# Ledger of designs, part 26: designed miniproteins, single chains, continued (3)

Each design is a single chain, and the fold is of that chain. pLDDT is the mean over its residues in the fold that is shown.

## One batch from the design tools (miniprotein)

Design m8935
Fold by ESMFold2-Fast:
Structure m8935 (fold): chain A 81 residues (1-81)
Amino acid sequence: LEELREKFLEALRAKDVETAKELAEELLKRLVEQGKISEEEGKRLFEGLTNFAEVVAAETDEAAVDTLLRVADAELRKIIE
């Protein structure tokens, strides 16, 4: 899970929406398989994470990108732990 979280954040920083979506799908699939979230919650989080990746890709202010990535890291850690 930590490896997938790190790769997801790397894809967000690179503004690679396609890779970020693929990593989000794999991360959420693992969380559902481990019983940490429900299938329904996983679908909702996937939509949220894919929308978030689009927001990061469109953001031109580097300080705002850093803030968004810090928030994403903190939220993902809460779900994984």
Scores: mean pLDDT 80

Design m8936
Fold by ESMFold2-Fast:
Structure m8936 (fold): chain A 72 residues (1-72)
Amino acid sequence: SAAEEAKKTKEALEEADKAALEGAEAATKVSAKKAEELTDLLAEAHAAAAEDAEKALEYAEKIKELTEEVLK
């Protein structure tokens, strides 16, 4: 159902939020540009979640990928 998809998207965003916060703190010491990109993607993911669960999920995945790239 749409409610179940919204719940999964919310859970994915919560995981992405946690990863992005940890990654942004680390990235600030390595690259200000990557920290800014993480913050921007996080804001876009939350904005998208209000209107489009699929798009919010895509942003959550991008945040996760960028966080992993920064932390490597």
Scores: mean pLDDT 68

Design m8937
Fold by ESMFold2-Fast:
Structure m8937 (fold): chain A 120 residues (1-120)
Amino acid sequence: SITLTESGGGTFKEGSSVTLSQKITGDLSSVVKFSWWRQAPGKPFEHVASISADGSKTEYDPRVAGRFTISFDKAKQTLYLNMSNLKIEDTATYYAQVVYYSGNLPVFQFGEGVQVTVVA
């Protein structure tokens, strides 16, 4: 019932800024949270940022706090990750996640992932 479509990946210069976008289609009335996760080569799958469905609460991994901003545009049903001052260590596949309820059961749905490569 929910479909995720990522965009905004590619190859970027160190120090640049990029915004990743995740279009979310379907009924969002049961959604409780949106998140971005990433996996870099040789690293664990890790949390980047989260935003509550109403947009009132955000959480960030300390390694990206102050550089990255998560936001959700309800009218466009689009989740954003604004990534500023990119570092080579930000090179990873980035996955949007939607958390919603199907009845009483929480569902954790990931997108297909978008590759971000940061070069000197």
Scores: mean pLDDT 88

Design m8938
Fold by ESMFold2-Fast:
Structure m8938 (fold): chain A 56 residues (1-56)
Amino acid sequence: KEKEKEEKIKIVEERLKEAGKTLSEEQKKLLDKILEAAEQKKVDEVQKLLAEFFEL
């Protein structure tokens, strides 16, 4: 994407798909929060949640 915001959101969505298929309930709960933040375009929150999720 030509904008960083779109790129970050895209990465989050890809991570959400991967995690949703292979991860535990707690990770799925985190995904819901990340997805909600992405839907509302809260890029900052999405990046924060994604970082926490990625560390899991």
Scores: mean pLDDT 67

Design m8939
Fold by ESMFold2-Fast:
Structure m8939 (fold): chain A 70 residues (1-70)
Amino acid sequence: SAAAEQARAARKAALRAEKMNLTIDSHEKIKELEKAGDKEGKASLQEEFTARMNRINTDLGLPEMPPPER
């Protein structure tokens, strides 16, 4: 139905917005940790970011992100 298609489109748009907000928030936090010299905090945050992005990508039917660089 048109209503079901509209609902799916709205959900997909919401997931894309969540993905963008996650990217922006994580980028700012990573910058602060890098500036502070917190290598462990940066690595942990990058791992969490990748896990959360992969969850959203799966919901969107997109491939998984590669693991964070060492």
Scores: mean pLDDT 79

Design m8940
Fold by ESMFold2-Fast:
Structure m8940 (fold): chain A 88 residues (1-88)
Amino acid sequence: SVEERAERRRELLRRLAAEAAAGDELALAVLEIRLAVEITVLRSQGKLEAAEELRRLADELLAAIEAGDLERALRLIDEIVELIRRAE
């Protein structure tokens, strides 16, 4: 279901964000690639507004991770997951 996909996405992205915020360069790279894929998928579906909003949230997420602001990063993950769920 859409809800089960959203929960799996949340669990994965939250884990990657926490690891990246702790200095795991591989986790950061995987997170960046997964976000880029999701943006591309939305664009390919003609969901241009959702794709642009996701890009903005992804930029904010990466900035929060670089700042070590895990609380903000996890809130942004929840917003990203909800955006993708609503766009499905």
Scores: mean pLDDT 90

Design m8941
Fold by ESMFold2-Fast:
Structure m8941 (fold): chain A 55 residues (1-55)
Amino acid sequence: MKAVAKQLSDETLEVSGGGATVHLLDGSEINIKEGESIVLNRNDIAKIENAELIE
């Protein structure tokens, strides 16, 4: 299943689905599994891998 990164506000982003990896500016990583979702501050995110961005 394709993971999705959805902007909820100017400051927050929800990553959901499966197989996505969120890279934070401090060098830490969060792996999103199938059926998981996480809401993060957009300013803390360096990049997101294996997710489709929803505008």
Scores: mean pLDDT 77

Design m8942
Fold by ESMFold2-Fast:
Parts: sequence; C-alpha cells; structure tokens
Structure m8942 (fold): chain A 66 residues (1-66)
Amino acid sequence: MDEAIAALEAGDIERALELADPAERDIIRWARAQGLSPKEIAELVRSARRTVALAPENRAAARAAA
C-alpha cells in the first residue's frame, strides 16, 4: 500500500512528506504552495506515478524542458 498517498487522503500532508520519496516530496511541496487540498495533492502524485510508469524517469526531465 502507498503510505504517502494514504496520509494525503487522511489530510496529513506532514506525514505524507515524511513517507514520500524525495521526488514526490517536491511534488507535494509544490502542490501545497499552489493551495491544493490534500486529496488534490494525492491525485497529482498518482498522476505523476502513472506518467513515470509509462516512461523512464530520465525522460521526465526532458518532458519538463519540452
């Protein structure tokens, strides 16, 4: 089970940051700064994971540049 996403769904952003991978921590911090709710942040993290699963992580950097 994804403990970081479970923490976000419970509304505990602090716990999610503690449990998340460094890359996911950056996504969570960015989304919090944009004013997203914990549930919206959880969906963003899920979407990011689906994107990574469809392409190598090194391609995520190239996508950000393109």
Scores: mean pLDDT 70

Design m8943
Fold by ESMFold2-Fast:
Order: C-alpha cells, then sequence, then structure tokens
Structure m8943 (fold): chain A 73 residues (1-73)
C-alpha cells in the first residue's frame, strides 16, 4: 500500500496545480471522496479516480476555455 499512497499524493498534487492554473478554488480531493454510502474509496480506487480527474481537468480545460470565450463575448 505504500506505493499506492505515494502515487495518490503525487496525483493529488498534480490536481492542485491544474486547479490553480484554471483559477478554481474548489477542486477534486480524492482523499475526501466517498461512495454513495459515505464510505471512503479504497486506495486503488482513489488512485484511479485521481488519474481520471487529471484527464478530466485537462479535457475540461480545453472545453471550458472555448465555452468561456464564447460566453464572455
Amino acid sequence: NAELREELKKLQDEIKKLAKEMGIEQYPNVELVTDRAGRPYSLEEKVNLAKRAIDGLKTYQDGEARRAAEAAA
């Protein structure tokens, strides 16, 4: 589990950097994410969620930049 915990911390830091670059105050914190029953996800699931969040942020950054430009104009 040490490897997964280390990976999760690295991914969380990357999410933080991306969120700051986008100028958003609230960003995904996979360490605080729970399932529908309020139970925390497993470390493996948290790592997977963090990777998906990073991919999603990059994809949304491109889409949001385009939408923001249209909405601001």
Scores: mean pLDDT 68

Design m8944
Fold by ESMFold2-Fast:
Structure m8944 (fold): chain A 63 residues (1-63)
Amino acid sequence: DIDDILIEYTLLLSELNVDPEELNKLAKERHELMKNMNPEERKKLVEEIIEEYKKFLEEYKNK
């Protein structure tokens, strides 16, 4: 689910010491943008989020 991916991404940003208010704002803006995106743009954004999440987890786990 896209919303679950956005939540996981928000948690990642929190671990990077991003302000919680900024994280909430970003999550809300991401959700609004996705509503107005065409299906191809949504897919690209989701794939980018997944790739960033995967890379971060790999670096975190290998530390």
Scores: mean pLDDT 66

Design m8945
Fold by ESMFold2-Fast:
Structure m8945 (fold): chain A 68 residues (1-68)
Amino acid sequence: MKLDWKEVEAALLEIEVAIAKRDFFEHGVKPTEEDIKRLEEIAQRAKELGDNELATVASELADKARKA
């Protein structure tokens, strides 16, 4: 019954990525340099946590935001 903090962190990062995707691509909010940098940091953290799927999604979203 002990929660794994790494699994909790991965879930929170996934929610943050989903919010960013909605804001930038559905709401038309212009991404800032800080937003892009944060998405790249999330991708690196997800890889360290073993969540390769989240790392790929965050990295792709950062690349798209940078080109928008």
Scores: mean pLDDT 79

Design m8946
Fold by ESMFold2-Fast:
Structure m8946 (fold): chain A 86 residues (1-86)
Amino acid sequence: SKEKIEEAKKLLEKGRQALENGDYDTAIKYFEEAIKKLEEADETPESYRLLAQAYGLLYDAYIQKGDFEKAEEYRKKWLEAIEKLR
């Protein structure tokens, strides 16, 4: 699923831009769309690396919004994805 990986990378880039601009809701939407694409992709080190990146960015976005419950969910997913890369 090379196309899914490429789409996810573009969505992560758009999300990062929104996050840097303080548009946390737009950033969250892009990161969630990226995760959806990655979940539809084959399980590879690249897909897990991108998932870890997306989860970490969602953690940051939810912290900035003050949604600590959602932030904790994504922090746990981030740690699990990082562990898969070992």
Scores: mean pLDDT 87

Design m8947
Fold by ESMFold2-Fast:
Order: sequence, then C-alpha cells, then structure tokens
Structure m8947 (fold): chain A 73 residues (1-73)
Amino acid sequence: SEAAEKAAEALAKAREALKKGKYEEAYEYAKEALEAALKAIDEGDVLKGTGLVLAAIGLIIEAGKGLGKKLGA
C-alpha cells in the first residue's frame, strides 16, 4: 500500500539519521513512519503495517534515548 511504502521510506530516513547521530531528525522520521504504518493498518495492510509499527516504535525509543543523553536528561 502507499501508506506502507511511506512508512518504509520514513524508517529508512530515521535509520540514516541515527547513523549520523542526528537524534532529533531520527525521532521525527520515526514518528512519521509510525503514523504511516498505522494508516497502512487502517487501509487493511494489517500484517505489514504491524511490522512497520513495531520497527517505528523501536526507532522512536532509540532516538529518544540519544536525545535524552544529548540534553543531559
């Protein structure tokens, strides 16, 4: 689905940002991926969308940890 493709694209951008230490960008791309993955589920792409949701949540957590360390929180 188009939503699943957008989620996969956003996940790729989030991973690239994480590799570069750009935690804020990674966090925003991971959130975009989560929104697109949830839309894929709503459109009936449940199996693929669920996998994308789990991947997005993992990247959100990892980016959030990086942000927390950067901010000293």
Scores: mean pLDDT 84

Design m8948
Fold by ESMFold2-Fast:
Structure m8948 (fold): chain A 66 residues (1-66)
Amino acid sequence: MSEAGKILFEIAQGKKDFSELIEEYKKRGVDPKPLEEALERLENNPYSGVDPEVLEQAKKVIEGLK
């Protein structure tokens, strides 16, 4: 699994709030670009079955990394 896929999976698990994830990923030097591309792919796939709240949390994390 890609690093972007692992991060999106962590967000989907809902064990940490988005502020904690932003701080953790900034400290790790995570590039937001692969995350944006992975999120766009999930949003454009009607069969992904991903909860809209999880997608919104992922967007907030990505915006926080910019």
Scores: mean pLDDT 71

Design m8949
Fold by ESMFold2-Fast:
Structure m8949 (fold): chain A 95 residues (1-95)
Amino acid sequence: MKIVQKVVAALLHLVAAELDPSANKEKLDEAKKLILKGLDAYEEGNLEEAIKLFEEAKELLEKMLETEELSPEARASVEAAKELVEELIEEVRKQ
């Protein structure tokens, strides 16, 4: 899957998580902003900055899964977004 497609998929999972009342919407919004900044850096050819921003988004999502009392559906959405961000990091590193 291409970088843009994985970014869109990750953002859609985070939007789904935001619809759940158990989810911290402010932290999900922060993760979305980090993913979008990572995409911007990637499109500008700044691969190291893109990786750093995607890693920051991943760490934020991992911390949410560890510390937040998420419903099973919200948890699944955050986990799916985290896995897509991990794949984004790997795809950028291949270049």
Scores: mean pLDDT 86

Design m8950
Fold by ESMFold2-Fast:
Order: structure tokens, then C-alpha cells, then sequence
Structure m8950 (fold): chain A 58 residues (1-58)
């Protein structure tokens, strides 16, 4: 079902977000990497919101 696919995508995206947040914490002393990771986190948060909106529209 479409709902099952979206839930699987949402779980996968949230797990990726946790990984990026861990990387951010581990690399706090590298300003260039911090800025890159923050951009990736924001992009992934936007992806998560898009998936959540698709689920809400079902």
C-alpha cells in the first residue's frame, strides 16, 4: 500500500537524520564540516516534512 511505502521512507529518513545529528556532535570542532552537516540536516528535515504531508493527505 502507499501508506506502508511512505511509513518505510519516513522511518529510513528519520534514521538518516539521527546519524547526521550524531556526526554533527562528533565534529563540533570542525566549522566547515558543521556547516555542511547543518545543510544536509535541513534538506533531510524538508524531505521528512514532505513525506509527513503525503501521509496526512491520504
Amino acid sequence: SELQKLIQQLIAAKLRLIGLEIDLELNKDNPELVEQLKKEIEALKAEIKAIEQKIASL
Scores: mean pLDDT 89

Design m8952
Fold by ESMFold2-Fast:
Formats: C-alpha cells, structure tokens, sequence
Structure m8952 (fold): chain A 63 residues (1-63)
C-alpha cells in the first residue's frame, strides 16, 4: 500500500466516510497524486459530496 493510505483512513474516519469511499480516495491519490482537486475527488468517489471532498482535502493538507 502507498505510504499515505493511513492518513487517508484516519481523515476519512473523522469525516464519517465509508470504507468504500476511503478506498476510492486512496486509489485516486495513488493514480493522480496529492495534487488532485476536491471536485475531482467528489466526481470519482460515489456518494461523496463536494463539501466532504473539500473538508477531506483540507484535513489531509494539515496532517
């Protein structure tokens, strides 16, 4: 697993994301890197709102 999977899970748990959503975000970050936008995360992760994607991106940037 890439080294950033643990932070993705920790932030996702704090924001109430499902295991499926956390995995989808981790896979997207592995493919596109940490420069992926909140909009791109929301569009590629089923059931995730743009607001939640922005909150995730902000929290990951401060971890």
Amino acid sequence: MPPNYAPVRAVGDTLGLSDEQKRAIADLLAEKGLGVSAREIAENVPGLSLEKARAFKRALGTA
Scores: mean pLDDT 75

Design m8953
Fold by ESMFold2-Fast:
Structure m8953 (fold): chain A 70 residues (1-70)
Amino acid sequence: MEEEIPKLVEQLKDKDEKVRIEAAERLGELGEKAYETALGALLEMGFNDKSKEARQAATRALGKISRSLA
């Protein structure tokens, strides 16, 4: 749903690591639908997040989105 993707992108910036990880995983599961809205935020999280687990979650989400585009 259109409201879900913007909310998940906001949650990628949450102070709670669990919220950021869950948002990244959900965006990855949405795949192609999340691509245009979430790509920049997921890249930022994958390179710059303070948590290793959050960075890994963003990287997995990007991988899932990339596969959905093939």
Scores: mean pLDDT 79

Design m8954
Fold by ESMFold2-Fast:
Structure m8954 (fold): chain A 80 residues (1-80)
Amino acid sequence: SEEEELVRLMMTYLVGTMELLNVPDEEIDEVVEKLKKLSNEEAIEFVLEKMKELLEKAPEELKDRVEKLKKEIEELAKKA
């Protein structure tokens, strides 16, 4: 469905953000496995909250890039 495709895109941006911030692959895999077990609605909420957490923890030099990625995810969530 279109909603499933939007959720997949949101997950892709979340994973990209975690990779940008040098989150260990093991932790990224745990997040992805958790997301697979959630409903689409729960996955959207989880991704948005995780992006807020990542933005708060991001190095100052990367905050603008993380904020841009968060905005992309928020726009995808509005279409879901």
Scores: mean pLDDT 85

Design m8955
Fold by ESMFold2-Fast:
Structure m8955 (fold): chain A 60 residues (1-60)
Amino acid sequence: APRLYRVTRDFEARLPRELTLRKGDRVLVLREVNENFWLGRNLVTGEEGYVPRSYLEQVA
């Protein structure tokens, strides 16, 4: 099943391959890499990269 999340607040990328996120963006989680950051695709921008899980809320 697709793991779809909503971005709850703005996030600015600080490291290579992190995604900049805007509140309300939808992120498809592709892989849980570690406890704090997941690999995702921003469905608004089409970009892939690392996203902070604490900024995400599951759409379920």
Scores: mean pLDDT 83

Design m8956
Fold by ESMFold2-Fast:
Structure m8956 (fold): chain A 68 residues (1-68)
Amino acid sequence: MSPREQAIRLLVEKGGLSEEEAERVVEGAERLIKEGFSDEVVVQFLLKEAPNLSEEDAREIVELLKKS
């Protein structure tokens, strides 16, 4: 499983998002990372889009997307 696929799975299983919603959120997070935003900005974006996520899960998603 790719790091990107692992991030989608976490958003579905821990964030309570549909697979389609998780894919859109991942694309948004990847864009923020590519544009040079800090990890804290990306974490806050993830928590806003998936309020059922813990901060720890959001940080893991950021780490996974940086490996993609």
Scores: mean pLDDT 85

Design m8957
Fold by ESMFold2-Fast:
Structure m8957 (fold): chain A 67 residues (1-67)
Amino acid sequence: SPRELRERVRETAEKYAKEAVEKIKQGIPLSEAVDEAARKLQADHPELTYEEARLIVAEEVTKLLKK
């Protein structure tokens, strides 16, 4: 179902967002780390547009950087 596909996308996005956060902590710019993670998410889920993948990853990165 579309809901199950969205849940799998979120799980994959969370994985790549964690990798992006580690890169940000190492000094990589936020925009560059998010862009790389979005490209990886889109490669795993080609049904997503780049803009959708970027938004999802940015949300997960923001959550991980919050307290």
Scores: mean pLDDT 83

Design m8958
Fold by ESMFold2-Fast:
Structure m8958 (fold): chain A 56 residues (1-56)
Amino acid sequence: SRALLERVAQHETGMSAAEIERLLAAETDAEIRELAERYGVSPASLKSLRAALRAA
């Protein structure tokens, strides 16, 4: 299920597989904010997505 969720995340956000892996490796709010600003998504949405991906 995680691989399918990663594919859906790429499609919905426009992030590449490498960028989804960067999101999963992110440990600070600053890292999340940088990705959020780059892709025009909210930091809260990326935190939620990271939690969902880690739970899958």
Scores: mean pLDDT 78

Design m8959
Fold by ESMFold2-Fast:
Structure m8959 (fold): chain A 99 residues (1-99)
Amino acid sequence: RALELGERGLRLGEEGLRLGREGRGLEGGRLAAEGGALAAEAAELAESEEERELALRAGRLAAEGGVAAARSAENREALALGIAGALQGIGAVFLAGGK
């Protein structure tokens, strides 16, 4: 379960980062926010080092994607989604990395 959530979060974070860098802030922000939420859930459920490392990677990419999306945001919705992705990604990193 944690591996599945981490893998999905990683893919969404990567795509969110790509779209944010391309100036597609709304789409990138949505994917970063979803990826960050999945990464945070994966971090909470992680019980092995492999699961924890995957959640960390997913969280980092969601945070980077959220920041990129926020920088290219054209409206308040895009900015809010980018910020949400960044915060959830950062939260996932601390949850997975904190012991």
Scores: mean pLDDT 81

Design m8960
Fold by ESMFold2-Fast:
Structure m8960 (fold): chain A 84 residues (1-84)
Amino acid sequence: GEKVARLIGLVLRAIGALIEAERELEKLTDPEVKKQAEELLKKIKEALEKIRAAFRAEDLEAAEAALEELDAVEAERRALLAAL
């Protein structure tokens, strides 16, 4: 149904964010910036685990809340890169 399709979409979006963050981390040369990026990567992984837990529970509201947390962490990541 629609709820399951939405949950699958949220999981895939979170996985995409993780892959991009890991790829960006490998290109960083400044140790201080790299450390900050590693902390943001940890937060992305935590948000993904919350989305995956919500998918297993078929809890769309919990998945959407975890996605909002992921979007906030991605905003912090963009701000970090823009400050370079």
Scores: mean pLDDT 75

Design m8961
Fold by ESMFold2-Fast:
Structure m8961 (fold): chain A 55 residues (1-55)
Amino acid sequence: SHSLELLEQAARELAELRGSDREKQEDILYQLHKALADEFESAREALERMEARRG
């Protein structure tokens, strides 16, 4: 799952920061949120296409 790979990458980057750089932590979380939102939107569009085909 691409979403799992995104989560694992974010976890590694957060671990490397060791908790001192708040701005970098927030940026990593923001990028993860944005990527997961894009994945959700792609899935929603795929469902709409399937419904249109099934009549």
Scores: mean pLDDT 75

Design m8962
Fold by ESMFold2-Fast:
Structure m8962 (fold): chain A 73 residues (1-73)
Amino acid sequence: MDAKSPVEKARELYERAKKAIESGNLEEAQKIVDELRKLYLEIKNKPYLSMEDIYALREIETALKELGVEIPE
């Protein structure tokens, strides 16, 4: 399909963050964490959430917790 879904994008960012941590590149990992936080806030601040949006939020929350990062409010 022509565009990545929010769930697919969240998963891709999580995998990139894991690779950055594995390589010891903490600066890159931090940037990707900031991208995950930004994506979370963009979805959360939508006036109406689709089922895919809800799945994306849960995926991002799980990813941030596994990375040891606080979930944005």
Scores: mean pLDDT 78

Design m8963
Fold by ESMFold2-Fast:
Structure m8963 (fold): chain A 74 residues (1-74)
Amino acid sequence: MLKDQIIEELSTSPPKYKLLALAAGVSVSTLSFVVQGKLKVSAETKEKILKALEDLGLLDHEWGQKIRQALSEQ
């Protein structure tokens, strides 16, 4: 992953990871590793993250769809 791409995501949506993690009831680290495909989570945790994305209106956002894709690869 390019450093510039990470900076861009943080610049445009710096609170989104924390907000999504809080809404899903998981740590920011857990969410980050799941998105990176480095952590396999339970079906219950996947559902919590997906529900949080829907509740926050992020399912239609490019970033939210990227997270859904990462979850579907597990």
Scores: mean pLDDT 68

Design m8964
Fold by ESMFold2-Fast:
Structure m8964 (fold): chain A 63 residues (1-63)
Amino acid sequence: MEEERRRREEEERERKHMEQLIQQQADNAGQAAKNRALKDGASEEEAEKLGQQARQEVLAEAA
């Protein structure tokens, strides 16, 4: 029983580690999309939407 629990705990640790990496990537993607939109002459509102969309896309793929 303890051996099964240890394997499950390792899987949980891997999942949490990947979740952290994915969240960091989502934040980076969001900021990059926002910054590029602003440079392209998009409005602040449009840039915010594009940033949120990029973040949501990365998070949704991870879910």
Scores: mean pLDDT 77

Design m8965
Fold by ESMFold2-Fast:
Structure m8965 (fold): chain A 80 residues (1-80)
Amino acid sequence: SNQDIIDQFIDDIVTYLNNHLTPDQKNQVISIIQQSMSDSDIQRFNQIMSQHTQNVTDPYSDAQIATVVAAVIDRLRSLQ
């Protein structure tokens, strides 16, 4: 179903954010991404985020973050 695809994509988003973004960068990006999500998807996102440990050794630049966020939003919109 579309929901199974959305659920997997949310898991992927959380993993990428925890591996590539600092806590401050994540806080800025999360609010923007969640504007393209349903309330139930936001709840799943927040649950998964709370279970992951951040491990950022080489953080993304602002330009890289902007590119990734745009791609994530486009994908979320295409799945709805």
Scores: mean pLDDT 79

Design m8966
Fold by ESMFold2-Fast:
Structure m8966 (fold): chain A 61 residues (1-61)
Amino acid sequence: SSTILRVAEHDAGIDPEELRELVERVRRGEISVEEAAREISKKYGISVSKAKSLIEALLSE
């Protein structure tokens, strides 16, 4: 299991299932990194830059 998903849930309250599904949608080319980052930013109140860094880190796993 991803340590990044666990840290994001603990520190920012981000649902790990939702974050994982958005990352999988990016991997499939269904949504861009920027679109996924904006969705997380709007829902959880973190900056788009932080959301983008989280998604890119998970894509690198």
Scores: mean pLDDT 82

Design m8967
Fold by ESMFold2-Fast:
Structure m8967 (fold): chain A 53 residues (1-53)
Amino acid sequence: SMEKIKQATKEIARSVADLLSSVTGEALTEEEKDQLAEEAVQNRLKLQLQAQK
């Protein structure tokens, strides 16, 4: 499941970066994309932990 979460997070981060760039005209740096991906993974795991309890 961790591998699937990582893959999904990468796709989400890329999609978010593309959407933000298109809508606002601002491009995200690789560093910012990586940070978004990390936060998305943590948020997803947080929700999953609550469901498992």
Scores: mean pLDDT 69

Design m8968
Fold by ESMFold2-Fast:
Structure m8968 (fold): chain A 57 residues (1-57)
Amino acid sequence: MDIYLRLIGRDLGASDEQLEAIRAAVAAGDEETAIALLKSLGLSDEAARQVVEEMAK
């Protein structure tokens, strides 16, 4: 989970603070907020949903 988010965040140029916000949203079960944050980093809706699904495993 953490390694996957860190790798994607590095590719997208995300800050550590943005990655922590995404992780916190997923941990809280707030998938819509996590998707919105990932989309703000340049991901499509489909790609953002796939990342959230992978993190939730």
Scores: mean pLDDT 75

Design m8969
Fold by ESMFold2-Fast:
Structure m8969 (fold): chain A 68 residues (1-68)
Amino acid sequence: MSKSQEAARVIGRAFALGMERDVETAVEEGLKWAKERFGEDYAEELKPVLEGAARIGATARELDEKFR
């Protein structure tokens, strides 16, 4: 698996955790996984992407709760 494919998986997990838990927890866990997989420098560059994915997930849950 390439770095891009592994990054896509980590991003997808941040989205799911943002939906299931909260943005801060999703980013924290996503960043931890990114550091383990890619190292510190790549993980820091990926952080804004993880934040975006987590926020989209959280928003999807909020909309579902509002209109359920």
Scores: mean pLDDT 82

Design m8970
Fold by ESMFold2-Fast:
Structure m8970 (fold): chain A 94 residues (1-94)
Amino acid sequence: MEFLKKLFEKEKENSQEINDEIRRYAEEHRDEMIEPVEKRIRELTKGKYELSDDRIREIAESLAYTAASLMAVGDRVDKIIEEAKKLEEEYKKK
């Protein structure tokens, strides 16, 4: 059953590539998420809580990486679905 060993090795390599892609995307897009998150915090707290600008920034920075990571996961799921549809179409033509 050498086939199973090769399948597991390929899956391990694919998992590493996916994790690296998500991390890279989150690092590249984290800063873009800070301002939208800050704006939302300000809207939600307006007239209800007195949070300093520094505190709002700290919360936004903490959430920005998570938000960017979730966007990367969403994009990857869409790509997997598209690849699966392409393989199904190719199989039907054979």
Scores: mean pLDDT 68

Design m8972
Fold by ESMFold2-Fast:
Structure m8972 (fold): chain A 118 residues (1-118)
Amino acid sequence: MIKLEESGGGTVKAGGSVTLTGKISGDYSLIAIVAWWRQAPGEPKQFVASIDMFTGEVSYAPDVAGRATISYDKEKKTFTLDLSNLRVEDTAVYYLEAVDLATGEVYTGEGVELTVVE
């Protein structure tokens, strides 16, 4: 069974930076894509960044391109999202998702809250 755990949220000032960390445990040998998503209060769920587990290709949403970096540590089985030049609009619950290769099933973590204040 796949388990996703996120950490590293909290309250950060605008213009600052944050590192969000996600860990995948259990049998994830069939995971094709790992992505960071966010949902702000009253807004739809938004894509932030992803990594393809076979190619290592990374993708970023246009609104975070140049401010975001996604990385994977194979030994620690951790996925980090570094966000810089934070804006109040980056305030959201951030969660890790993992997509199963065979079924397309999506596993989602509980999420970590990020609050960006002026």
Scores: mean pLDDT 83

